Designed miniproteins, single chains, continued (4). Designs and how they scored, part 47

Each design is a single chain, and the fold is of that chain. pLDDT is the mean over its residues in the fold that is shown.

## One batch from the design tools (miniprotein)

Design m13716
Fold by ESMFold2-Fast:
Parts: sequence; structure tokens; C-alpha cells
Structure m13716 (fold): chain A 70 residues (1-70)
Amino acid sequence: LAKAFELMDKGFELFKEAEKALEEGDIKRAIELYKKSGELLVKGFELLGLGDMAQLVKDTTEEKIKKLEE
């Protein structure tokens, strides 16, 4: 449990950094931070037994990155 919350805290922290980078126009940095954030959040939700939430985070993160890479 403690590890899951630790991963989620780090994931949300990186998500905030990604949003800030996007607001500043640093698309490349935003993409990197979204990828790291998504990986940590997926692992966190998987450890909590919330596979549906992990899949949702993975899908939404991949969609957001794809739009930014276009």
C-alpha cells in the first residue's frame, strides 16, 4: 500500500510539471513528463488492484502524447 501511494504522489507531481511545461510551450519536456507520470500512475493503480483505472490512465496518457506529437 505505501509503495502504491508513493508512486501515485510522484506520478501526480510529474503530471503537474508536465502541465506547467505545456503552458510554457515546452512541448518536448511536457511529453517526457507525461510519459513518466503515466508510468508511475499505472504502477500505483495496479498495486492497488485498480486495473481498470490503470488502463484508463494508460489510454488517456497515450492519447494526450499522440496529440502533442502531431
Scores: mean pLDDT 82

Design m13717
Fold by ESMFold2-Fast:
Structure m13717 (fold): chain A 75 residues (1-75)
Amino acid sequence: SAGLDRIEADARRLQEHASPEDRARLDAILEEVRAAPTRENLHAFALEMARVAKRAGLPLVVFRWEDGVPVVEIE
C-alpha cells in the first residue's frame, strides 16, 4: 500500500545516516510493520526511528495519521 511504501521510504532515508547496527534495527522493525501494520507496531517503529535519528544527530521523528495512513517524517 502507499502508506507502507512511505514508511519504507522514510526508514531508507534515515538508514543513509545510521550505523550498520541501527540500519539492522530499522530493517527488523520495518519487517514487523509490513507484516502487521497495527497501532502498536507503528508506535514501535516511530520510537526506533526517533532513537536512530537522535544517535545520528538528526531532528526527532514525528509520527502522525493522515487520511487513515500512518506518516512518519523527520523534521
Scores: mean pLDDT 73

Design m13718
Fold by ESMFold2-Fast:
Structure m13718 (fold): chain A 76 residues (1-76)
Amino acid sequence: MAEAEALAAEAERLLAEAREAAAAGDAERARELGERAAELAGRAAALYSEATGEEVDAEAAAARVRALVEAAIAAA
């Protein structure tokens, strides 16, 4: 769990930075940071599934992060 928690925390931090970039009108930076956050969120979900035996869709987790970034860009 510690590795999954660390990846989730880093993904959350990058998502926050991506949303700040979107609010500042920097859509390119927001997408770059969002893609990094999505990758880490997917990896955290995969590790969580391995550790707990519960199925967490890593691709769905990554897609959710990407959707949040695109929504933030659209709202800016």
Scores: mean pLDDT 81

Design m13720
Fold by ESMFold2-Fast:
Structure m13720 (fold): chain A 57 residues (1-57)
Amino acid sequence: MEAVAVRDFTAAGPDQLSLRRGDRVEVLREVSGGLWEVRSLATGRTGLVPREFLEPI
């Protein structure tokens, strides 16, 4: 599933992925606590992002 970042997100730890508003990601899975594991379509990097920063396309 593809999603877009609706706001800038700055990673607080090594398991998280920083995103800029408008960045497109592939959602790989949902994780407990409202986090999604995603892959950046621009960079290919993976990491956790809070779901409230993402809008499914």
Scores: mean pLDDT 83

Design m13721
Fold by ESMFold2-Fast:
Structure m13721 (fold): chain A 100 residues (1-100)
Amino acid sequence: MEQERLAADPDNASALLALGQKYLNEGNYEKAIAYYQKALAIDPDNGLAQLNLGQAYYKQGNYKKAADYFNKAAEIFEKRGNSFLAEYAKEKAEEAKKKA
């Protein structure tokens, strides 16, 4: 929408999430985490980016960080009225906490 704000473009954040998901599916968790962190730098309240970071840390075996990011995602989704994603993120946080 803004020609001068390419670095903070919502489409760029969506592209970064898609790249993160690609690397997550390839088993490259370090690259997945890096792209999800870049998406969060554009939109810090992006619940999907927080959820995806939790998933990437979980796949990497960092269960403590995974639980932290899943809990952050749940809080964002609850605040925004998305009860389905909030409950999903809470379940993932509990799963990660049991392995931490």
Scores: mean pLDDT 80

Design m13722
Fold by ESMFold2-Fast:
Structure m13722 (fold): chain A 108 residues (1-108)
Amino acid sequence: GRDELSARLAAAQAEIAALVPQLDPSQRALALRIGTRAAARATPGMVSGASPATAAAPGTKLTPAGVRLAEAIAEAVILGAFISAGVTDRAEVEEILARAREEIERLI
């Protein structure tokens, strides 16, 4: 239900807060770009696509902590969008989160 999605969103936000101080600014910026882009690709029509200004430079790779930050950002964006839209179907949420993780794997 909505309360479960809200708790999950809070957990994703807490993970972001814990990961941010562990990462350098370049890893944080790349994780934000990858996470938001993955969320947008997983949820067409619910989340806006990345602007051309968010294109990553070739050769920069995320650390494992950076990958976790990108995943947490994508989860927070997707859960926030679903809560705002009144979507509470757990199967639909899990499918979209799995798609976002696949998009992150393609971008790293």
Scores: mean pLDDT 75

Design m13723
Fold by ESMFold2-Fast:
Structure m13723 (fold): chain A 55 residues (1-55)
Amino acid sequence: NDSEKQALLEEIKNLLKELGVPEDLIDTIMNMLSKLSVDQLKEILSMLKDLLKEK
């Protein structure tokens, strides 16, 4: 993975922790997300930020 993809994955992981997702689920989600493109990760990050903003 390039540095941009790694940065997106780390940001998503931190948001999942803030949303209260259990660590076991975070590991599963991160494993799936590692197979996605940078553009797909940006979309997921945007969705998670929207969820956090609502809470």
Scores: mean pLDDT 80

Design m13725
Fold by ESMFold2-Fast:
Structure m13725 (fold): chain A 83 residues (1-83)
Amino acid sequence: GPSEKELESEIYLAMARMMLAIMRLMLRRAPEEKRERLEELVRRAEELVRELERAAREGNVEEAEKLLREVLEVLREADRVFE
């Protein structure tokens, strides 16, 4: 079965994917004046999730955790824009 490090990195990836899904929903529900900024933030989150997918494949828990924190910061920025 997967190693403990592989399981931890996969959990971080799942969390990051959930955050990206929330941001995509925010973008879909956003008024026109907020869309450009939210589209930029979604693109940044998509890039971070791709990097996290690589870290997860490599079992790099430290990098996966760092990337998850970066996705969370992007989500916090999106929340401020959406409000």
Scores: mean pLDDT 89

Design m13726
Fold by ESMFold2-Fast:
Structure m13726 (fold): chain A 67 residues (1-67)
Amino acid sequence: DKYEEERAEAEELKAAGRPPPKLPNEEVLKEIAEKLNAIGDAIDAGLEALRAGASREEALAIIAAGA
């Protein structure tokens, strides 16, 4: 059985001290996601200002202030 042989080899590699990949730090990922959401909100605010007739420079300043 090809799949049984491949699985046995994988188990032997683990037994030989090959560690499984470590999961990323969830706290760091959450902080990154929160910062990305804040940037997204700032972009939306800048686009709303443009639709309301604000200048390009003012819209970019709103985005920069929110990021």
Scores: mean pLDDT 69

Design m13727
Fold by ESMFold2-Fast:
Structure m13727 (fold): chain A 56 residues (1-56)
Amino acid sequence: MSEEERRILRELGVRELTSLGLSEEEATKIVDEALAKDLEEAIRLLREAFQRVQAE
């Protein structure tokens, strides 16, 4: 994963998760964990976290 891709995913992931009610610390931890994996795994983890917070 490129440096630019990592930066974009971090910004988008943190912004999405914090807008859904997660703290910046929690959002950063989730995004950082996702970014420690490959790109597809990062996207999957962010999507799952987003879905869980959105669970009605």
Scores: mean pLDDT 71

Design m13728
Fold by ESMFold2-Fast:
Structure m13728 (fold): chain A 88 residues (1-88)
Amino acid sequence: DPELEERGRALREALEEHKDLQDVLKSLPPEEAIELGRLAREVLELIFRLVHEGAAVADILALVRELAELVKNADKAGLRALYDRLSA
């Protein structure tokens, strides 16, 4: 499916742009790092589901950027809100 392949490639490229976010976890207390990482993984799994379900490339890129910004800011409340929005 050429459209699914295009969406998957866009997701891969967006994730590569933000792979240095792991450095954020090193600066946090261990309990916060574990919780932030768990929330980020749960949001990412929902984004993968949306890619499979046919989300537009622009929407996928916007969601990855939003996820990256929330992780950079260690914003656990924002990650929970994003998870709830995508799970609705």
Scores: mean pLDDT 79

Design m13729
Fold by ESMFold2-Fast:
Structure m13729 (fold): chain A 70 residues (1-70)
Amino acid sequence: PLEVPSPEEARRAAEELVRRSEEARRRGDLRTEAAYYTAASIFTIGLGFLAELGVPGAEEAYRAAREALE
């Protein structure tokens, strides 16, 4: 098992990055939008890895983060 923050905390971080990306888009700041969205995508991939390793709660966190990106 990995000694890391909870998957739920990681999911909240990914969702926050998506919200920041949306705020940047609303301001017309396409570069900042892309940067935050890319960061959220990378974070979501990390959650997918934790789910494959069987970390408790990671599968649910990964699915929720993936939905936030869509």
Scores: mean pLDDT 78

Design m13730
Fold by ESMFold2-Fast:
Structure m13730 (fold): chain A 96 residues (1-96)
Amino acid sequence: PVTAEGLLAKAEGLEAGVRELRAEVEALLERATGEAAELARKALELLDRAEELLRRAREAVAAGDLETAQALLEEAAELLRRAGELLRQAKALLAA
């Protein structure tokens, strides 16, 4: 069963993940140029979208709409995963 407490815990975890990944992307952008910088900027765009979905998910929990909150959290988790993949690709370009 989906619970408000469980969804809020998941949102908190994803919010921490967004903060950590954003810090890594911003640090990489200080030294990245060209294709690596472009991938890093795309990662930031996905993180901005994930933050908006997390905000909406918390609002859905507050409204008692746990099904919508769960869907928004799953979408935010997927955006965070994709942002992480873009960061890994950007790091690989800088290491080459």
Scores: mean pLDDT 90

Design m13731
Fold by ESMFold2-Fast:
Structure m13731 (fold): chain A 118 residues (1-118)
Amino acid sequence: MITLTESGGGTFEEGSSVTLTAKASGFDFSTALISWWREKPGELMKLVASISADGKKKWYAEEVKGRFTISVDYAASTATLNMNNLKKEDTATYYFVAFNPDGKPLLVFGEGVKVTVV
């Protein structure tokens, strides 16, 4: 059975930093594309950041590039999204998603963690 725990949400001030964490059990991060998505109020869910299954390629949405950093601790089965210099526009529910880039079905989908920037 796969378990996933997401944490790090809450209410934060503009210009602050927060780290979102997803920790999995029963799932090997080294075999999956690791990604963070967000759903802003009134918008569809969008990809924010990803790491390729081999850990060698990272991608960021243009609006977060230079402010957000995605990382994975493969030994701890923990993925993090470090969000620096928060803006009010970063207010969203953030979702951890892990899937095979070869078109296999989604392996892990988080329940979402809410981030509010005031």
Scores: mean pLDDT 80

Design m13732
Fold by ESMFold2-Fast:
Structure m13732 (fold): chain A 55 residues (1-55)
Amino acid sequence: SAQLESLREALLSPDLTVQLAAAHDARTREQLELVLEVARDPRVIALAREKLATL
């Protein structure tokens, strides 16, 4: 979907602020699972794991 494509692009950004904003905006299980698959920064990964645990 266009939302998942945009999320993936943001997560692949060299700007950590963009990556964190994308993870903060992720709401669905599908979006959070994409963050965990694509994200490299441990802070981004930790945020996605915390959010996924609340679903």
Scores: mean pLDDT 84

Design m13733
Fold by ESMFold2-Fast:
Structure m13733 (fold): chain A 58 residues (1-58)
Amino acid sequence: MDEEEAKRLIEGLEKAIESGDRTVLLAALRDGEEALPSVPEEFQERVRELLEKIRELL
């Protein structure tokens, strides 16, 4: 995954959190967890933080 793809993933996860929609949150959690091993190291902490927030909302 390149930097631009990682930034789009982060934006997508943030939008999912803002939506508060359970279906959107579940899809974002699945897609984010699947993508996490491919995320550049500099963005991994931010993605993990967003995934944890999604888990707390579910």
Scores: mean pLDDT 84

Design m13734
Fold by ESMFold2-Fast:
Order: structure tokens, then C-alpha cells, then sequence
Structure m13734 (fold): chain A 85 residues (1-85)
């Protein structure tokens, strides 16, 4: 189960990085979070999807435009994954 533990750790790290003091880091975290969510196992999604939806929803209100756009993409990815569980 090392791969699922790695996916969970990655999602935890990326949701924290969404609120970094560096806007470039927040942009990268949002892009990577969307990618991780789209490729995560169903078990990892079931356990973490509400956390991702909350984090991405809050980041979609970020003062930086590029962060808002990429967080909105991550939010859509998370919503799509949740409805297909």
C-alpha cells in the first residue's frame, strides 16, 4: 500500500502549499493538486476529497489571479472525481 500512502502524503503536502506565502508556489501547488486528484486511487479520493474541495474552494478566492484560475481547475477536478466515486 506504499503507493496509496504516497498519494495521500502528496495531497496533504499540496493542500498545505496552496496557502504558501509565495504566489508562484501556490500556483504550482494548484496545478499539481489537480493532476494528483485526477490520477489518485478511488480509496485515496474517498478519504481526502472533502479536504481537497475545501482547500481548492478557498484558494479559488486567492488575491492572485493565476492562483484563482488554477485552484478553480483543481476544484473542478475534485468535484468530477467525487461524483464518479
Amino acid sequence: MAEKEKEKKRIDELTERLFSDDPEERVQAAIELAHEVLNASPEVIKENIDKVLDAASRASQDPDFEVRINASIALIAAAVKKVNL
Scores: mean pLDDT 83

Design m13735
Fold by ESMFold2-Fast:
Structure m13735 (fold): chain A 113 residues (1-113)
Amino acid sequence: SGLDEEVRRVIEELEELARASSNPAVREALRAAIRTLEEVAAFARTLPPLEAARLVRDTTLGLLESLIAEIDALIAAETDPALVAELEAIKARLEELRAEVRARMDALLAELA
């Protein structure tokens, strides 16, 4: 389904970011978000399609916003310019992913309505 494809795409992107990061706190936060998305996606399969899509959309966007805020806190605490640059790159990818998820999920919700 379009919902399962979107969940898989988000998980794959978060897994790639976790592999690319040298920061153990970033890797753990990304892995925690993946676990939450997998659990929410499993629960969403028990719901009607529109309710499932709304739950996954809201949860995914909330998780991405939380990750961005956590990266911002790490940037504020970091003194190594090379590590700041890595964190800024991860943040930029998460912001781009958030915009893409919003657009694709809004399109899916319109299709299911």
Scores: mean pLDDT 90

Design m13736
Fold by ESMFold2-Fast:
Structure m13736 (fold): chain A 73 residues (1-73)
Amino acid sequence: ADELLKKAEEYIEEAEKSLEQGDVEAALRHLDKAVEYIAKAYNEAGSDPQVRKKVLELLKRIEELRKEVEKLK
């Protein structure tokens, strides 16, 4: 689970970089990959409270970035 959550976090960081550069399509692709890795982590270890906490934190970051994407269109 830790490796999957780390990969999700890396994709979120790449999405942030893409968004700063105005590449909305690249940002959305990276966020989709982050969601895939979060789902895999939750399926493997969703019963672990620490994993659930990290999943919620990463999903909140993704939601905030999706709102920024919506503003840029």
Scores: mean pLDDT 82

Design m13737
Fold by ESMFold2-Fast:
Structure m13737 (fold): chain A 97 residues (1-97)
Amino acid sequence: SAAAQAALEARRERLLEEGRRGREILEEHRDTELAKRIEELLERIREAWEQQLGIGDELSEEAEELLKELEEEDPELAEGFRGALAGLQVEASLARL
């Protein structure tokens, strides 16, 4: 239905906006070792999705461990990571359409 399509489009727009905000947070903290670790992990995830590979258990575990560390040490970077990851997932899905 048109309502269901509008809801899906609105959700995609929200996730892309969260990705943009997450990237802005990472950019503001770009000189920190934590932000560098986040960017390196996001790049590895992006490469895996670009090659049509799933994240896999190892990358999923690394992402979970990093997120737990960030939630304790820098909650703002944790939000940045979650947002950037959500945006990247939407971008990867769109690239396959």
Scores: mean pLDDT 80

Design m13738
Fold by ESMFold2-Fast:
Structure m13738 (fold): chain A 70 residues (1-70)
Amino acid sequence: MEKVKKLENTYRHLQEDIARLKAFIEELSKEVSENPEDVEAQLRLLFAQNVLGSAEYVLELIKKKIEELK
């Protein structure tokens, strides 16, 4: 029970972080669209997208682990 509760709390926090990251990526995408010659903005967007992919992968691993412990 305690392990499941801790994983569910981690899942919820990561899900919230992913939601915030998606909002940040939306803002960066707008910045890149408005300033297409800003290489630094493009690199920040690429970095944020890579972080999102990694976070979503971890979220799926946590979800699978919770299902295993049910």
Scores: mean pLDDT 83

Design m13739
Fold by ESMFold2-Fast:
Structure m13739 (fold): chain A 56 residues (1-56)
Amino acid sequence: SPILQLTIEALRRIADVVDEYLAQLAKAKSQEEKEKIKKEMDERVKEITEEYKKKA
């Protein structure tokens, strides 16, 4: 199914992005910095999701 293939591809890309941001979170020294990184991660995941929605 094209939808299934697209979903798997999106999930793998999201997993890679989350791994990158989790590494940044581990290096963050303040609560404010951690909140900023979390917000950036959420926004980037949203952009990837919207990109793949347009392909469906």
Scores: mean pLDDT 82

Design m13740
Fold by ESMFold2-Fast:
Structure m13740 (fold): chain A 100 residues (1-100)
Amino acid sequence: MEERLRRAEELVREAREALKAGDAERAIRLAEEALRLAPNSAAGAEAALVRAKAYEALGDNERAVRAAQEALDIVGSLPEPSLDASVTAVAAAVLVTVLK
């Protein structure tokens, strides 16, 4: 579990860099791999948020809202959400509100 979580955190970092570089498709692929490795984690929530932002960048607001809602659901399911997970939830909630 810990090795999967560490790899998921690395993939989320790479996904954020891909998104920042304008490669939304790569950001989605990396975020989906992170979600597969650690779906019920702070890293998984951040991966779902990166997917949401990448879909927004591609103009797919419907998929962006769904991915942002997934990030919120993941944070809500965590037994003790970290500050980073709480920041992810706020960002996801804002994105859902703006894109609805």
Scores: mean pLDDT 84

Design m13741
Fold by ESMFold2-Fast:
Structure m13741 (fold): chain A 71 residues (1-71)
Amino acid sequence: SARAEAKRLLREAIRAAEAGDLERALELTQKALELSPPEAKPWVQAAIEALEAGDAARAIGALEMALASIP
């Protein structure tokens, strides 16, 4: 399902960001945005903005909130 794939991509994005691979985290997060339900989209968008700014800590926080918002 799109929700299951979004969750997988968000978890992979968190791992990439934790490893300092912000380019990979951004690619995964952008893919997750397309598959995310409306409840998660604001958090996924916030994560994209944080990753583009090079702020891994804020990105991880936003990605975790996105995961928590997907039923």
Scores: mean pLDDT 89

Design m13742
Fold by ESMFold2-Fast:
Structure m13742 (fold): chain A 61 residues (1-61)
Amino acid sequence: GAAARAAAASLAAGGGHGAAASAGYFKEQDNPEGARRGAELGAKSDGGDAEAAGAASYQAA
């Protein structure tokens, strides 16, 4: 579903596992902006590319 696509897109963009989990969670809530923000925060925490992970998660809607 959309949550799995958002999580996969975040991982592919270099966000890491934290970003992927956040992106998937917020997509399940039908919250694409939350998916972006969650992916950005998770990627920042994991040392990944926050902007790329956030954008990929939003686009995967």
Scores: mean pLDDT 71

Design m13743
Fold by ESMFold2-Fast:
Structure m13743 (fold): chain A 55 residues (1-55)
Amino acid sequence: MELPSVEEFREAVLNNDNEKLIAILEGILKAAEVPEEQREKILALWKKRIEEELK
């Protein structure tokens, strides 16, 4: 599998694995060649939400 699938992301969410969730998102954004500014913004928002709600 070249890119993380929705199934991999879903599994990480179900396991409440914050580190894996962030790693999956980072990998997807990097592979999609999302600009660094947008990538950091997206990751920061997700990390904050996960830490606050799914810690």
Scores: mean pLDDT 68

Design m13744
Fold by ESMFold2-Fast:
Structure m13744 (fold): chain A 65 residues (1-65)
Amino acid sequence: MEEAKKLYKEGEELFKEGKLEEAEKKYTEALELAKKENSEIEKEILEALIEVGVKVLEEAVRKVT
């Protein structure tokens, strides 16, 4: 079974719980494995990392604006 897909699902659950830092860690691990496995979910992982980054940036902007 592709380990990258397992880590991606763990990241999705953490993201739904609002645990952005933990979700980013799981997505990053999933991306590394997806690259090694040449997995088709690499694009999905990248999109998820972008979503996490946007949420983190939104939170940072709220503190200064």
Scores: mean pLDDT 77

Design m13745
Fold by ESMFold2-Fast:
Structure m13745 (fold): chain A 83 residues (1-83)
Amino acid sequence: DPAALASLTPRERQVADLVAAGLSQAQIAKVLGISRATVSRHVRRLLAKTGAADREELGRLYIRALLKKGVGMPLTPVEAGLV
């Protein structure tokens, strides 16, 4: 469940933020300056830690966890895309 957010590394949290913002694997790779394979590996680890079935579910679980904390909005696609 979203409780796994507490165990995320800074890089995994960055990837989760960008997934929640709706960015594709390729966009996340460009924003973070890493390979698509590295993004895929981080996403798979996040899916395993959160129990999400796919990238879309991971994003929804992450947003839900942020909303429960009173956070109004995750990162926007434009913010993430501009770096």
Scores: mean pLDDT 70

Design m13746
Fold by ESMFold2-Fast:
Structure m13746 (fold): chain A 64 residues (1-64)
Amino acid sequence: MASDEEIEEGVELIRLAVLYVSAKIAKQRGDEEAVEQTLKDLERLAKEASPEIARWAREAIDEL
């Protein structure tokens, strides 16, 4: 059975993926407010998530 930590990391990874895709779609559509909101959510994930997910969140922000 997966540990609570592993389950939480899985949820964080799904959130990262959803936010990243949402930001890319918003950027393509020129929705600056949606891009700003998703970047803010990614920055929060970079601060609060596990170290591995936090690194990926920072990389996602840099790529956007």
Scores: mean pLDDT 79

Design m13747
Fold by ESMFold2-Fast:
Structure m13747 (fold): chain A 72 residues (1-72)
Amino acid sequence: SVLELKRRAGAALRTAADTSKPVEVRLEAAKEAKRAIEELEPLDPVSAKDLREKLKIIGKRDPSEEVKKVGE
């Protein structure tokens, strides 16, 4: 459902933004957020755009080049 995709993306974004987590955990969370956002886009493009902007900000703040690329 749209609600489950939003919850999945939100949880993944919180994990990706958590700098207390190792890079591998943040990277997998960022990839999961991106997948959920891509699934959400045809169903709720407005929410998908908002979540994508949050992922972009997380990527910009993360020192890992791999995490930055997921946020693009």
Scores: mean pLDDT 87

Design m13748
Fold by ESMFold2-Fast:
Structure m13748 (fold): chain A 75 residues (1-75)
Amino acid sequence: AFQADLDEMDALAREVAADYRQIRAEHPNPVEVARRLLEKAEEALKNGDEQRASMYRAVANDELAKAREAGLDPG
């Protein structure tokens, strides 16, 4: 059971990572990348997928941190 849950979370993490790479390729602005990831997190929450939403929010927060380090205003 726990191993199956880990495999499911690993598959979810790979899907989120693939979306992140695609969004980054399409959007050179890290603020826009974060915005698109937060939109995906919101849709995941609407569908009851709290784990997917949490992963998208984590990646979006990391991207916003990179934007701040680059001197961009994410607000």
Scores: mean pLDDT 77

Design m13749
Fold by ESMFold2-Fast:
Structure m13749 (fold): chain A 91 residues (1-91)
Amino acid sequence: MAKLELTFKGTPEQAKAFADELKEGGLIVDYKVEGNKLTLTFKGTAEQALDLAYRLAARGLITSAKVLETGEEFTYEEAKKRAAGDVELGV
């Protein structure tokens, strides 16, 4: 399982509510909220954690993300570029 650390733009209560929704939806198994930092224990692989970070970036809810197991870090802008790269997989 991969851990994803996010810098969240909302309140700690909003971050907790959001993480609770992800956990209920089966996307994560656990989470930790510390101020504006949200650490998610993601169900599955580092690639699936990266996909979640792209969705959060698309919603404008995070400024940065870091996959703790791989040490990969990316900003909102990098997440957008990676999402564009995924569209290129077919052509």
Scores: mean pLDDT 69

Design m13750
Fold by ESMFold2-Fast:
Structure m13750 (fold): chain A 70 residues (1-70)
Amino acid sequence: SLEELKRKLAIAKMVQAILEAGIDYLERVREKASGEEKARLDAMIQRERDLLAQTKVEISKLEEEIKKAE
């Protein structure tokens, strides 16, 4: 249903906002980090960015499905 698609989109957008906030936080921590800690933060940031990219793809799919259902 259109209502179900809109709920899924709202959740996906909330996940996007959480991931973006998390990346911003980790990047700020990274600015003050050194050596091995910096490398660990780089790995965490990359994982969060990969999840963000996947979430953006899901949002685009949901927006297209909503457009078709209207």
Scores: mean pLDDT 89

Design m13751
Fold by ESMFold2-Fast:
Structure m13751 (fold): chain A 60 residues (1-60)
Amino acid sequence: SPLGEKLAEITKELKSTLDTSTFLKTMVELQEVAEKHRNDPELGIKEMEKIKKETLEKAK
């Protein structure tokens, strides 16, 4: 699914960038967004990208 593909992409990027604790917490949030927006992939992808951006900015 588009949401699953986006989740896999973000997972790879975050796993190489974040510490284990922050990574696991962020993965739970991303999975919840994917499940919540299962029938609206466009909105789900947008929310996932927002979480990714905010998490990476805070990790600096």
Scores: mean pLDDT 81

Design m13752
Fold by ESMFold2-Fast:
Structure m13752 (fold): chain A 82 residues (1-82)
Amino acid sequence: MKYTVTLTLSDGTKKTFTGENLKEVAKQIAKYLMEKFGQPEESFEEIERKILKGLEKLTKENPEKTEFELSLEELVLIALSS
């Protein structure tokens, strides 16, 4: 199943990511954030995992949806609430 996620970043930038599964989308988002904002204290794998967790929560709450729009802040909050 294909998923599309549009993120609004802290700088106001919107970026759309598409993948055949949530893990592919999470990898693309993590890579983009590291390229755009530089390397945080957390590893790429930890950032990917947090993003994937947030996306999995969104799809559990909206199993019929394949397209999502949210801010990076919202995605992080969703990941932390799981």
Scores: mean pLDDT 75

